# Designed miniproteins, single chains, continued (3), part 12

Each design is a single chain, and the fold is of that chain. pLDDT is the mean over its residues in the fold that is shown.

## One batch from the design tools (miniprotein)

Design m8412
Fold by ESMFold2-Fast:
Structure m8412 (fold): chain A 79 residues (1-79)
Amino acid sequence: RAEEAARRAEEAAREGDAERAIEAAREAARAAGEAGSGAGAVAGAVGAAGGYAALKAGLGDEEAARAAAAGARGAAERA
């Protein structure tokens, strides 16, 4: 489930879809937390927050999506 969410975030990042990547990172964080991985939950949450912050700063969808996908991956690897 965390791995599935991370894969979804990576696919969204390839498509430049920052909103989908950010939401997938949030899903990965929740799944990692439910699996008992506090570090995984933090990694996913930080990635989602970074993606959101990149969008608000005007850095572009591709950069925001990459930040979110990296966090989602970190969540899956630690879950």
Scores: mean pLDDT 82

Design m8413
Fold by ESMFold2-Fast:
Structure m8413 (fold): chain A 92 residues (1-92)
Amino acid sequence: GSSAADGIKAAADAARAGGGKAEIRVEGDTVTLTITGYDEAGLEGAKKAKEAAEEAGGKAKLTEEGDTLTLEVSGLDPTAITGLALWAIGEE
């Protein structure tokens, strides 16, 4: 299954549960998860999402800048990317 897509969604949910904000953006073959105001749960969620993306054969890059985490994922199946894009459009 697409554990990478599930991991990214779980990271967004963890960030929001900690009082932060999470946004997903899809640009071509790259999925970017941006988390602001995260706590330890949000950070752990982002790390797990990175691991899941790598296990799915993708490439993942996690960047920390102040209170913002940016997880960039590439190399996922087009179906997983489409699913994440549709989920992101429905997220409010």
Scores: mean pLDDT 75

Design m8414
Fold by ESMFold2-Fast:
Structure m8414 (fold): chain A 56 residues (1-56)
Amino acid sequence: GAHYLALAERYIEAARAGELSGDRAGAGAFTYALQAGLSVEEAQALGREAARLGGA
C-alpha cells in the first residue's frame, strides 16, 4: 500500500542524503517496495538504486 511505498522512498532519500549505507538502504527499499505490491523486478530496481546512492 501507499504506506510501504512511502517507506521505500524514505530509504532511497536517506541513502541520497548519506544517512544510510548502500547495503541497508538497498535492503530496506527492496523489502518495502515488495510490501507495497511492486513486482520483484521493480523492487530489485529500487533496491539497486538505493544501494548505489548509499555508496554500494
Scores: mean pLDDT 81

Design m8415
Fold by ESMFold2-Fast:
Structure m8415 (fold): chain A 70 residues (1-70)
Amino acid sequence: MTELEKLFEELKKLVDEIAEKGTPEQRKRASEIVEKALEEVQKAIDDGNFDKAVEILRKAIEELRKLLEE
């Protein structure tokens, strides 16, 4: 498994957790974080910058973790 694949799995697990136990506001914020991150990741991949894609996913995961702690 590549680092990028591992981060996508972590992102999905956090999204699923927020969808199951989060508030409607937390789910909306999670959706916004994920949508923005996926757009930025796609642009980084299109540019051939996989290191940038990894950094974008790590930041999104950190934001989702903070959201779950609220």
Scores: mean pLDDT 82

Design m8416
Fold by ESMFold2-Fast:
Structure m8416 (fold): chain A 86 residues (1-86)
Amino acid sequence: MELLEEAERLLEEAERLLREAEEQGGRDRELLERARELAERALELAKEALRKAEEKEEMLRAIALMLRAIGLLEEVRLLEERLEKE
């Protein structure tokens, strides 16, 4: 399932960028924006994988990646809100 592998790679990169932004005090808006873009793309690929999934295992993996992407997007949102209030 190439879509699941691509979504997983994008999430790993987004998580790396989010960690890097956190190390810089969460103030690097470019890193946060890029992490959000990658997580959004991963979410869309996971949704597409879910639509194309023929086996329960593939469906469950797609759902897990969607939840992971949603969680990452929420973390980015919270950091962005903190920047706006500072």
Scores: mean pLDDT 82

Design m8417
Fold by ESMFold2-Fast:
Structure m8417 (fold): chain A 79 residues (1-79)
Amino acid sequence: MKISKEVIEEFKKKAEELADRYPGAKDLIKALNDYYEGKISPSTFAAKLVGYILDALVDDSPEAQELRKILLEFIKKIE
């Protein structure tokens, strides 16, 4: 599946709004940029998203829960 530029930019913006409060959001921004620029494969990108969701599941901070919601919304948009 090729994820649309509009979806990538929407979720980059959401992650950027969180990045000043939660460093994990910077990892998501990098992964979104790397995928969009063709620096990583779709399978590598999917593996990174799963990793970020799992990390957010073991962190009960409000910021980690906000990142988890962003990641779950992203996955729903790309299905």
Scores: mean pLDDT 76

Design m8418
Fold by ESMFold2-Fast:
Structure m8418 (fold): chain A 110 residues (1-110)
Amino acid sequence: MKSLEEMIDEIVKKLPVDEKTQRDIANYLLSRIKAAAVRAYREMGGELTPEELAERVIDELKKDFERDSKLLTPEQQEILKKAYDGIIKYIKENPELVAEEARRLLAAVE
């Protein structure tokens, strides 16, 4: 399975923005997914299926998009929407990827 970082990189490389903006979007999405996954996993005491964890991460990403889009131009909103739609699709298709990242992050603080 490709890493979460590799999947995000493939999504952002398709965006019509420069390499610096692609890297900034990739780093931002990765940080938001990791934070959401760890939070969801801890709140449920680790008793989430990968699919349930993915759904909770997707809900948080949708909230992040709504918040972040409010101060953007229509063109920037469209670019950001493509990035979020892409990563949401990959998370739905690869729920184990998000679960594995959450487990690794939790293990790192033990």
Scores: mean pLDDT 77

Design m8419
Fold by ESMFold2-Fast:
Structure m8419 (fold): chain A 88 residues (1-88)
Amino acid sequence: MEAARRTLELLREILARHGPPGALFDAETLRAIAAELERRGALPEFVELLRQYARATTEGIRVEFVEDPVTGEPAIEFRFADGRRASG
């Protein structure tokens, strides 16, 4: 879906300004990223998800760009500081 791909592209661009690939982002940084994604027209559901994670995390989250093994399409995986993961 076009909107989802655009959201991933915007996220990659914005994340690169806040840290290198695999960096751990704290709640404040995640909120700033969510606000910029919203301002630039990213998928609202994804913006809300980031805000939820920002509110829920105390240790920070890594955002990883992965490939769906079934479809081959770009996807995102969120990794918590303790090693737990969630899809977004």
Scores: mean pLDDT 74

Design m8420
Fold by ESMFold2-Fast:
Structure m8420 (fold): chain A 109 residues (1-109)
Amino acid sequence: AAFGERLYELAKEMIRAGVEEDEIIAYLSAELVRAAEEGVAEAQEILRHGTSEEGRELMRRIAEALERGDLEEAKELARKLKEVGFGPIGKGYNPARVILVKVKEDLAK
């Protein structure tokens, strides 16, 4: 399956299971970082152009926290990520949140 479709379905299943927003953002952020490090071009482009340097650093730290099994730290870092701006677009813009919002909107139709 295409990476974007797989990421969308992951977010959709977590929303349906009642997983909280910060936890969903943490898992989506970690999956984006993992895929980019494994050479998935779509994930690399999303991280390069879809967030700031500060946003990318927070997403990497989220991935590291989840690899250690530290879900509480990953959720706290996801909360900080929601406060990070991306240029003139403003605060809260990041690729994990963009996917989450799109899935929530699609499920509300």
Scores: mean pLDDT 79

Design m8421
Fold by ESMFold2-Fast:
Structure m8421 (fold): chain A 80 residues (1-80)
Amino acid sequence: SEDERRRHVYESYTIAFDSARQWAAQYLDPATAAEIDAIIDEGLAELKNMVAEKAPLSEIQQKAIEVARELQAIRKRALA
């Protein structure tokens, strides 16, 4: 069902972002790791709300991509 697809998208990104948190905690300075944690916490909260409100799958996917892009930008800045 679409509800199962929404939950699977949310769960998949939760796992992916948890991996990003763990990497940042190990390899980045504490301030940058905290910035990544804050972006992930906010992004996952928004995605969870979108799933609960039965937002279109395309919108949930787009939001997840936006969060991933923001994390990538922070990572590139930190490794510069």
Scores: mean pLDDT 88

Design m8422
Fold by ESMFold2-Fast:
Structure m8422 (fold): chain A 80 residues (1-80)
Amino acid sequence: MLYEADPELAALLARYGRPARMTPTEFYAALLNMIIEEGLRDPEDPEVVVLTPELAALFGRDRLTLDELVQAVFARLREV
């Protein structure tokens, strides 16, 4: 089953070299890889992700849990 990111999320994904259409598992893997590559996990609380300014602008928050981030990303996906 394929999902497509909304235009704002698609533009962000393109900046990280990711496609706008992927399976849910591929979106999850891409998100985890971006978090690792950018070093976004809070060193004092590994359950918390500290967003870049671009991600904070997209999601309206600068800090959230990994689960909250996954849910926020999926809320911007549509089935195609």
Scores: mean pLDDT 80

Design m8423
Fold by ESMFold2-Fast:
Structure m8423 (fold): chain A 94 residues (1-94)
Amino acid sequence: NEKLKEAEEYFKKGGLALNEGNFEEAIKYFEKAIALYETIDSEEAKKNLALALTALGLAYYLLENYEKAIEAYEKALAIDPSNEAAKKLLEYTK
């Protein structure tokens, strides 16, 4: 699936930007990954969508945009309630 590979590439680029402290760039890449994952009807895409939303929330948290961080974590948990990272980050952001 070409869309899945493209989404994974954007997610990876977002993660690299996040590690470098380029949080605005990370947000842009995670948003692109999320948009692609939302068009894919598979369990793998749903799990990756929740991970991308969790990473988006973390990027917003690091920019001190706690409202958008909470929104992203809540969306991740709505898709995957078993996402421990999103659950933990949501509790620490409240």
Scores: mean pLDDT 88

Design m8424
Fold by ESMFold2-Fast:
Structure m8424 (fold): chain A 55 residues (1-55)
Amino acid sequence: MEASQKLVEAARLLPTDPERAIQEARKLIEEYKDDPSLVLTAESLIKAAEERLKA
């Protein structure tokens, strides 16, 4: 599934570029907002990336 592939790529950005991980996760939420499972996973990724940015 394309959405799953995009989510995996966004997650891969988390350790190296958390800001881009947030941007990609937000795009996924907007594009697939009717998929609650994907939205919840993307929101978790955003939270993890924000925690990394706060240090």
Scores: mean pLDDT 78

Design m8425
Fold by ESMFold2-Fast:
Structure m8425 (fold): chain A 73 residues (1-73)
Amino acid sequence: SWKEIGKWLKEKIDEKGLTLEEAAARFGISVKTLKDYLEGKKKIPVTMLRVLLDFLDVPEEERAELLAKAKAS
């Protein structure tokens, strides 16, 4: 589900020491949009999800799994 994906991404952002404001600015989106993605209120476009995973330096194995899960959701 998108809620699980959003929760996982928030944990990765927190692990990087980024605030939501800093993360949103770096991705070129509003804090509101990022918050909606992380809370699972909006589906993350696959293109944006790839950008987020790349920036957060997510291992290829986790990236492939999440992208497959996102496409199935």
Scores: mean pLDDT 77

Design m8426
Fold by ESMFold2-Fast:
Structure m8426 (fold): chain A 73 residues (1-73)
Amino acid sequence: EIKELLEKVREALRRAGLSEEQIEKVVKRLEELVEEKPIPNEMLPLLAMEIAAEEGASEEQVVRAHQEFLELV
């Protein structure tokens, strides 16, 4: 189930125009956070958007990625 959620995050970020390198960095950091702390599934997309911004995504890309993610769930 977490793998399916991470695949949807990857697709949403890709649709928002992030590079594959940025997408893999975001997903890797999310996987590390989930391993270290029990994070509710509903918080994962919000954390993904925050990490995407830290990895150089524009505010417009972050908003687009969130919208695209909602279409995939």
Scores: mean pLDDT 80

Design m8427
Fold by ESMFold2-Fast:
Structure m8427 (fold): chain A 67 residues (1-67)
Amino acid sequence: MKEVYLKLAETNEKAGETYAKLGTPEGYRLAGKHYQAAADYYEKAGEKEKAEEMRKKSEEYREKAKE
């Protein structure tokens, strides 16, 4: 199970990076959603530090999406 959660987390982290690179408000909104999903899966996998990193990125890109 941990391995499955890690793969899901990595997939969502990569999706977040891809959307963030678009540099658009919609890209930032989608990046925030994917980073939040990555955080949740890293948490389930027991990867606390990675989960915190992803949560911070999610918050950052949600704020960027407002501008």
Scores: mean pLDDT 86

Design m8428
Fold by ESMFold2-Fast:
Structure m8428 (fold): chain A 78 residues (1-78)
Amino acid sequence: NKELAKKLEEAARDVEEMGKRLAEASGNEEVERLAREAAEYLREAARALEEGDLEKAKKYAEEADRLAQEAAELYRAA
């Protein structure tokens, strides 16, 4: 599933860039930190997919989703 791995890498870049913009808009740098952490887990999920480790990819994607939700919640609270 090389194509899905590439899409996750693209999503990681988008999440990082969005996190920077949201942190700047809200004045809360924690939003950027959480977004960067989520992006890193998306990249690890992409690597796991490239290696054929679907279970590892799922775990990393779940962590990325959790962190992205946390970042969104902090942004809304700011």
Scores: mean pLDDT 83

Design m8429
Fold by ESMFold2-Fast:
Structure m8429 (fold): chain A 75 residues (1-75)
Amino acid sequence: MLSELMEAAALLLHAAALYVLGKKHKDKELLEKAVETARRTLELLETLPESPEARNLREAAEELLREAEEEIKSL
């Protein structure tokens, strides 16, 4: 579980970086990669036992996914 939580956190950080860069440059490809990475984070978290850490990462990933999808709609 520790290894999986670290992987989820790393994926979320990567998704956030893609989102920030995609939003700055209005780059649909980067925003789509952010969406895909956020979805992968959520899929990984779904396999983990319920914990405050997993819940916080899930909430952050869901918010990032929502924001990235809205940015894509505005392009």
Scores: mean pLDDT 85

Design m8430
Fold by ESMFold2-Fast:
Structure m8430 (fold): chain A 75 residues (1-75)
Amino acid sequence: REKLRELARAAEELGMPDLARAAELYLRAEEARAAGDLEAARRLYREAAALQARAAAEATEEQKKELEKVAEEIE
């Protein structure tokens, strides 16, 4: 969960609102799953994955490099 919050913050700073929203939806999906709402969790995961794919397709090379750096720090 903390890693998703870090990703959302980094995405906002990089000007990638779709990626920031995807991270937020992944976090909400994990919360729904923990609460036993598997149907809501599946819906939120699918929506997050779609936004993440869109963000990846629109990302600049500089944004991709910065995201790789953030991913290394989060691991």
Scores: mean pLDDT 76

Design m8431
Fold by ESMFold2-Fast:
Structure m8431 (fold): chain A 87 residues (1-87)
Amino acid sequence: MTPLEKAVELLRKAREALENGDYEKAIQYFEEAVKILEELPKDPFTLNLLAEAYRLMAEAYEKLGDEEKAQIYRDKANQLREEASKL
């Protein structure tokens, strides 16, 4: 399994956990995926995966009542989408 394939699988597991209401578990999977994605080349595909991960982490934190972290991850997602759109 390549690092990218592992990150994609972790994002899939994170989304399933989020859909099931397992917000803390979802955040753990997203954090693992983000750690891998941050080590990869900054192409539009990788930047869009990072942006989506941060967007969903913000959603999970909002569901947990952590509005400060939710806002931080929303801002990170928006910044990465802007960066990807310029490539």
Scores: mean pLDDT 86

Design m8432
Fold by ESMFold2-Fast:
Structure m8432 (fold): chain A 94 residues (1-94)
Amino acid sequence: SNAEKKAINAVKVLRDYVLSLLKKHNVPEEEIKRVEELADKAIQAIKNGDYETAKKYIDELLKLVEELITDPEDRAIVRQAAENIKKLLDEAKK
């Protein structure tokens, strides 16, 4: 569906943005790999039609980013992106 394709693309955009932030803040490679793994698992879950599992991975990604990034503006952008992805997943269920 168009909503599913938009959700996958939104996760990819969020992944790229977060990876850029983590590199800017000199976050350890281990944590960068954890973020990549969560984003990739979310994308795989979406492709499999498992939107509830995808939401869990997005929530875990958001939680990890908030532990690693203290900047309020960056945190707000990531939270907004996560909420947008969840809304797209809800639309894909229809």
Scores: mean pLDDT 87

Design m8433
Fold by ESMFold2-Fast:
Structure m8433 (fold): chain A 62 residues (1-62)
Amino acid sequence: VDDLLVAILNEKDEERRKKLEELAGELLASTDPAEREAILKEIEAIGSPEVVAAARKVVESL
């Protein structure tokens, strides 16, 4: 979780950072594996490799 938040905070694009913070919150609140996978795909579409790697690790731990 902390790795994901740190990676998002290092995002230089303010709009992208805000969207990633929103998606990370949704990912952590989700209890449905299919919903988590859909949110992860949205993060993959806009996030840096560091954000994507951290988000995948969060999904694997849930």
Scores: mean pLDDT 78

Design m8434
Fold by ESMFold2-Fast:
Structure m8434 (fold): chain A 55 residues (1-55)
Amino acid sequence: SEATLLEVQIGMLEIAKETLRMLTERGAVPEEEARRQLAEIDRHIEELRKRLEEL
């Protein structure tokens, strides 16, 4: 269902956030770039959560 698909997408984005934090700690991604990417991911999660709540 659409609800299940949205929950899976949110879960994948949460994993992406953790991955980005790890890569930043290792010095593979600059902190400034990581902050921008994290903000973008958070925005997408909020959009998906809003869609899920409207179903």
Scores: mean pLDDT 86

Design m8435
Fold by ESMFold2-Fast:
Structure m8435 (fold): chain A 61 residues (1-61)
Amino acid sequence: MKRVGVVVAPTEELGEEAAKKLLEIGADEVIKLIGATLEEGKELMDELRAKGIAVGGVDLS
């Protein structure tokens, strides 16, 4: 089972910092949403969960 992290951040630099932490705590893959809204991040997480993927997220908006 894939473990996916979703990061919502205003800048690429902040997104990279959060992505590194998610990978360190056991995420297999991280998706960065730079300049996206919290709502867009939640929608993506809900879609991934509906497919049976384990999802964690970080919001830095």
Scores: mean pLDDT 76

Design m8436
Fold by ESMFold2-Fast:
Structure m8436 (fold): chain A 75 residues (1-75)
Amino acid sequence: EGKKILINKIILAAIDGKTAEELQEDVKLAKSNGVTTEDLLKEYDANTAFLQSKGKPQPLINYAFALAETLLSSY
């Protein structure tokens, strides 16, 4: 399933500084493919490990996931 790829795209874009408005199209695409907040949480550990290995700080990772969760639940 492409859900993991769609989730990773949203998280990486948020880490790269994309705004909620800029993420709307990727979130719409993820939702049209059945991505839920539960699917997002399933990818948390793997993405956290990867992003930490790339030197990203934990607060930034937490921010990216919080933003993605808000957008997936709001739209």
Scores: mean pLDDT 82

Design m8437
Fold by ESMFold2-Fast:
Order: C-alpha cells, then sequence, then structure tokens
Structure m8437 (fold): chain A 61 residues (1-61)
C-alpha cells in the first residue's frame, strides 16, 4: 500500500540523518524513491515536505 511505501521512505530518511547526510541529500533520495514507485508529482511534493519535518525532528535528538 502507499502507507507501506511512505513508511519505508521515512525510515530510510531517518537512517540517513543518523549517518550524517544533509537535508539536500535526503530530499534527493526521497525524490528518487518516489519516482521509482511511480508516485504523482503531488505525492512527491508531499513526501519532500514530510522529509523536512522528519529531518528537523531527528536533528533535535
Amino acid sequence: SIKDILDEIAKEAEEMVKAGASLEEIKEKVRERAKEYGLSEEDIETLLLATEIIVQEAKKE
């Protein structure tokens, strides 16, 4: 389901933050994954916004 795809992308983004990746690198990876799954431009934009929130929260740790 799309929820499973979103959960996988979110987990990968969190792991990248812990590995020291920049927000730009993480956003590029998320965009690549979303395109791989054939998501719409609107869904990709939503994922990129969610990615920024995930990165901000992970960095507060």
Scores: mean pLDDT 77

Design m8438
Fold by ESMFold2-Fast:
Structure m8438 (fold): chain A 80 residues (1-80)
Amino acid sequence: MKYKVTITVKTKEGEKKEEVILEVGETAEITLEVDGLKITFTVSVTEDTVSYSVPEELADELIERRLKGELEIEVDYEKL
């Protein structure tokens, strides 16, 4: 089974999107640059579940920005 995974990062200064097509059991890295932030996402697909992680060194900054409403991260997936 194949899934199209879309990662969207939104800030006050703009929006960036990247898409990747993954099969169940695959993992890919997607990098987005928004508002001076370069974020690499590691995306994995298992059955009907999509998961992602970010680098540990950025995790605290991303949490702080999200809590302040300055950053929104959205992960959508579509079965192909």
Scores: mean pLDDT 76

Design m8439
Fold by ESMFold2-Fast:
Structure m8439 (fold): chain A 73 residues (1-73)
Amino acid sequence: AAAEAEARAGRRGQEARDTVVKFAIDLYKKLENGEITREEAKALAEERFGAPISDLQVDNLIDLGKKRIEKEK
């Protein structure tokens, strides 16, 4: 039971992490291209996660997207 619950939580966690990474990359690209402002990025993150997002969490999302793009180079 515990192993099955952890496996399901692991799958959801992996899907959530993949979704967050893709979203972070998209946010960073839009911000770099001038398509959105920092305030719009925060609003999009809050809408995407369905919860209030702190400025620090928005910074971490932008940094995550930047690092992932730089790693691809």
Scores: mean pLDDT 72

Design m8440
Fold by ESMFold2-Fast:
Structure m8440 (fold): chain A 65 residues (1-65)
Amino acid sequence: MTQEQLDEAVRYAEELLKQGKTEDEIIAELRKRFGLSETQARFAVARAKEKLLNKEDKPDDKSVV
């Protein structure tokens, strides 16, 4: 897994956290969307929580490559 994939999963997890989903639900969604393992999905959720607290993620950062 590349760090790019994990970072994208983190942004998606952040959106789900804003919706009030549980960590278990977010893990399942990340595994569906990105094919992450359970451990990787948990890391993405943790990172998303950190970003949410810092309020760094806005639509502006998810431009194309």
Scores: mean pLDDT 73

Design m8441
Fold by ESMFold2-Fast:
Structure m8441 (fold): chain A 76 residues (1-76)
Amino acid sequence: MEEARKEAEKLEKEGIEEAERLAKERGWSEEALEAAKEAVKYGAKAHEYYLKGDLEKAKEYMALAAEKAQKALELA
Protein backbone atom coordinates (compact mmCIF):
# COMPACT_ATOMS: atom_id res chain seq x y z
CA MET A 1 0.00 0.00 0.00
CA GLU A 2 2.65 2.53 1.03
CA GLU A 3 4.78 1.54 -1.98
CA ALA A 4 2.00 2.70 -4.34
CA ARG A 5 1.95 6.12 -2.65
CA LYS A 6 5.76 6.36 -2.77
CA GLU A 7 5.78 5.58 -6.51
CA ALA A 8 3.06 8.17 -7.12
CA GLU A 9 5.01 10.80 -5.13
CA LYS A 10 8.15 10.06 -7.17
CA LEU A 11 6.24 10.31 -10.46
CA GLU A 12 4.65 13.59 -9.36
CA LYS A 13 8.00 15.11 -8.34
CA GLU A 14 9.80 13.98 -11.51
CA GLY A 15 6.89 15.02 -13.72
CA ILE A 16 6.70 18.49 -12.19
CA GLU A 17 10.48 18.97 -12.57
CA GLU A 18 10.26 17.91 -16.22
CA ALA A 19 7.28 20.22 -16.87
CA GLU A 20 9.17 23.16 -15.34
CA ARG A 21 12.23 22.36 -17.47
CA LEU A 22 10.19 22.08 -20.68
CA ALA A 23 8.29 25.29 -19.90
CA LYS A 24 11.59 27.17 -19.50
CA GLU A 25 13.14 25.64 -22.64
CA ARG A 26 10.04 26.06 -24.86
CA GLY A 27 8.80 29.38 -23.48
CA TRP A 28 5.43 28.16 -22.19
CA SER A 29 3.10 30.64 -20.50
CA GLU A 30 2.74 30.49 -16.71
CA GLU A 31 -0.85 29.26 -17.19
CA ALA A 32 0.33 26.43 -19.46
CA LEU A 33 2.94 25.38 -16.87
CA GLU A 34 0.34 25.42 -14.07
CA ALA A 35 -2.05 23.29 -16.14
CA ALA A 36 0.80 20.87 -16.96
CA LYS A 37 1.67 20.55 -13.25
CA GLU A 38 -1.98 19.82 -12.44
CA ALA A 39 -2.06 17.15 -15.16
CA VAL A 40 1.06 15.53 -13.64
CA LYS A 41 -0.46 15.65 -10.15
CA TYR A 42 -3.73 14.01 -11.25
CA GLY A 43 -1.86 11.45 -13.36
CA ALA A 44 0.24 10.46 -10.34
CA LYS A 45 -2.95 10.10 -8.26
CA ALA A 46 -4.50 7.92 -10.98
CA HIS A 47 -1.40 5.70 -10.96
CA GLU A 48 -1.54 5.42 -7.14
CA TYR A 49 -5.19 4.27 -7.22
CA TYR A 50 -4.50 1.91 -10.13
CA LEU A 51 -1.74 0.22 -8.10
CA LYS A 52 -4.11 -0.04 -5.12
CA GLY A 53 -6.73 -1.72 -7.35
CA ASP A 54 -9.20 1.17 -7.11
CA LEU A 55 -9.95 1.36 -10.82
CA GLU A 56 -12.95 3.69 -10.37
CA LYS A 57 -10.85 6.40 -8.69
CA ALA A 58 -8.00 5.73 -11.11
CA LYS A 59 -10.36 6.49 -14.01
CA GLU A 60 -11.65 9.66 -12.33
CA TYR A 61 -8.15 11.05 -11.76
CA MET A 62 -7.03 10.02 -15.24
CA ALA A 63 -9.95 12.01 -16.70
CA LEU A 64 -8.90 15.04 -14.65
CA ALA A 65 -5.30 14.61 -15.82
CA ALA A 66 -6.45 14.49 -19.46
CA GLU A 67 -8.54 17.65 -19.00
CA LYS A 68 -5.59 19.57 -17.52
CA ALA A 69 -3.23 18.22 -20.20
CA GLN A 70 -5.59 19.53 -22.91
CA LYS A 71 -5.71 22.93 -21.20
CA ALA A 72 -1.89 23.03 -21.02
CA LEU A 73 -1.67 22.22 -24.74
CA GLU A 74 -4.17 25.00 -25.59
CA LEU A 75 -2.20 27.53 -23.52
CA ALA A 76 1.28 26.47 -24.68
Scores: mean pLDDT 83

Design m8442
Fold by ESMFold2-Fast:
Structure m8442 (fold): chain A 80 residues (1-80)
Amino acid sequence: MEELIETLERLIREGDEAIELLRKSDDPAAPEMVALLEEARRLLEEALEAAKAGDLEKALEYARKALEKVAEAGRVYEAA
């Protein structure tokens, strides 16, 4: 569980950095990508709370949902 908590904390940090870079971008897709990544960040926070509570199944479910939002942001970038 500790390794999962460390991984989730790292993903949240990396996500925050990605959002900051996109906010500085003049790309027309950047606002939609930021919105999707902010939703992913919220889901990662839910996963982190579940992991800290010892609920591995719930933590993995939220982490999976967060990764789906990251994939959606990538599709927005490809479509732009």
Scores: mean pLDDT 82

Design m8443
Fold by ESMFold2-Fast:
Formats: sequence, C-alpha cells, structure tokens
Structure m8443 (fold): chain A 93 residues (1-93)
Amino acid sequence: MYEEALRLLEEARSAPAAEAVVLVAEAVALALLAQVEENAEKYGIDVEAVRAQLEAELAQVRAEADALAAAGLTREQVLEDAAAVEAHIRALL
C-alpha cells in the first residue's frame, strides 16, 4: 500500500498542477487507509466506512482540481505538499 502511494507521488512530480493535486490526494488516501487497516482489529475501526469516506473526498478533489489550478494553485505548491507527504510515508516504513 505505501509503495503505491509513493508511486503516485512520483507521478505527481511530472504531472500538470490539476492532475498533480489529484495524485497527491490519492497518495494521502492510500497512506491513511494503510494505517487504518494496520490498526483496524486493535481499535474496532470500520475499514469499509473509512474507505467510502476517502472515496467521497477524492471525488470532491477531482471535481475541484481544475478550479484550484485556475485559482492560482501552482505546480510548485503541489510538489511541496507531495514532498511533505512522501517524507511522512517514508517515516512510517
């Protein structure tokens, strides 16, 4: 799971701003879901409910990606967020 999140972050580095924001959001969702799955049995977490919530949030990000790019979100800003997410994921490995 974390390996796929890191792959999406790598793809974001070469993507346009609108596509990059979606890829970063998908990487964050995958990393969060991996952590939830690791703790699900210990803490009684409903993994399917968390997945459904993340899918809804990702759908919103995809719908807003073009509007965010038009509002002045730069590829550089998205890459800074991607680097922070990558550092966090690698610290969990």
Scores: mean pLDDT 74

Design m8444
Fold by ESMFold2-Fast:
Structure m8444 (fold): chain A 60 residues (1-60)
Amino acid sequence: MRKEAEEAFYNATLAGVETGSPEGLKLATRAGDLLDQGDYEEAKKAGEEGVKAAYEYGKS
C-alpha cells in the first residue's frame, strides 16, 4: 500500500539522519526510488530495513 511505503521511507530517512548510519541512509534512498517507481511493497521493505540498520548502527 502506498501510504505504508511512504511511512516506511519517511521513518528510514529520519532514523538514518538521526544516527548517521550509511546503510540506513542508503536503504532510505532505495525506498524513495522504489516509491517513485510505484513499487510500494519493495519500498516498504527497504524502508523497514533502513530503520533497523540505522538503529543497529546507533548501538555501540
Scores: mean pLDDT 81

Design m8445
Fold by ESMFold2-Fast:
Formats: C-alpha cells, structure tokens, sequence
Structure m8445 (fold): chain A 95 residues (1-95)
C-alpha cells in the first residue's frame, strides 16, 4: 500500500539520519533533532491512520540540507525516496 511505502521510507530516512548524527554541524543540530522528532511523530500518526503532509515535507527539506552539509549520499537518496512516497500518497488522496 502507499501508506506502507510511506512508513518504510520514513524508517529508512531515520536509519540514514542516525548514521550521520555525529557528523551534523552545530548550526544544523536543532534542525536535525526537529526533523528526527517530526518523522518519529509521523510514524505514530500513521499508526492512527493520519498523515501530516506539512510535518513530513518540513523534515525532508531539513534532512536534504543536512545531507549536503555532511556529504551523505545515503541520507540524500533516502530523503528523496520519502519525498516520492509522500507525493504518491498525496496524489492518490486528491483523486
């Protein structure tokens, strides 16, 4: 399902973000912690059948910026896949 695809994409981004945590520059530390917290909240909301698109979109934007700052291809690719999964679900719900 599109919701299961979204869940798997969020979990993959959280794993990639954890792998770079020690490399996050001080100026991005607050944005990193907020993005991780927002994605963990998004997983809880998915269990309730809810999706906060704005919360996930903000986390993706922050993590893409951080992926460039730490030069993490894995985080960048995971965040891009999450963006694609979120877009697919949003388009399905707009039908």
Amino acid sequence: SLRERLREAIEAVLAAAEAVRDRVPAEYAASYEQAVADLRQALRELEEGKVDFSRIEQAIASLLLISDAVDSEALREAAERLREALRALKEELEK
Scores: mean pLDDT 89

Design m8446
Fold by ESMFold2-Fast:
Structure m8446 (fold): chain A 64 residues (1-64)
Amino acid sequence: MEEKLVTGRSPAQDSAEAAVAAAEAAARAKYEGLGLTPVRVSGIAVLESRGRFAALVTLLARSP
């Protein structure tokens, strides 16, 4: 059984909530593509610049 940290990153969004949602969707696409199962959220980071938001969501995922 192998554990891996999978990070999704959002494009620039109009809100922090939208950025986190987009980053989570990107992380989901990555772990599904690798055949992994999500275990938990390991970390969330949000960056603001000029009223735009980008987010990084890191999930702990594992193989069977």
Scores: mean pLDDT 83

Design m8447
Fold by ESMFold2-Fast:
Structure m8447 (fold): chain A 75 residues (1-75)
Amino acid sequence: MIEELEKEAKKAEAAGDYRKAGEYYRKVGEQYYNQGDLELAAKYYEKSADFYEQAGDLVSAEAARKAAEILREKI
């Protein structure tokens, strides 16, 4: 469920595990995309990218930002 993924993301964020927070927020974005909510999907991909960037994972951050950009152009 999306709520459980958001809960895990917030736990990782509070623990300073920014890579894990990025991964969970990416999964939240994927769930919203599968539901057809492109606006929320883009929002959570952007949030995922911010956490990947904080973790120093620039490759995952760039991938998440591109996913958000593509989705926003379809809205």
Scores: mean pLDDT 85

Design m8448
Fold by ESMFold2-Fast:
Structure m8448 (fold): chain A 61 residues (1-61)
Amino acid sequence: MAPSDELIEAIRGIIDKLRAGDFEGARKLREEAVSSLEDPEDKELLETSYNLAEKHAREKE
């Protein structure tokens, strides 16, 4: 199943915040996206993508 446009936009925003070093902003975007997503699969994919992106951002720093 294709991911929703809402999920894709949320992931992009989170990655942009993490690249800027804005971990608080990335966390806030993740919380807002989880609350607005209705599909459980999209929520799981968002959490997985967030955790992976945060791990990579922290490894560089």
Scores: mean pLDDT 77

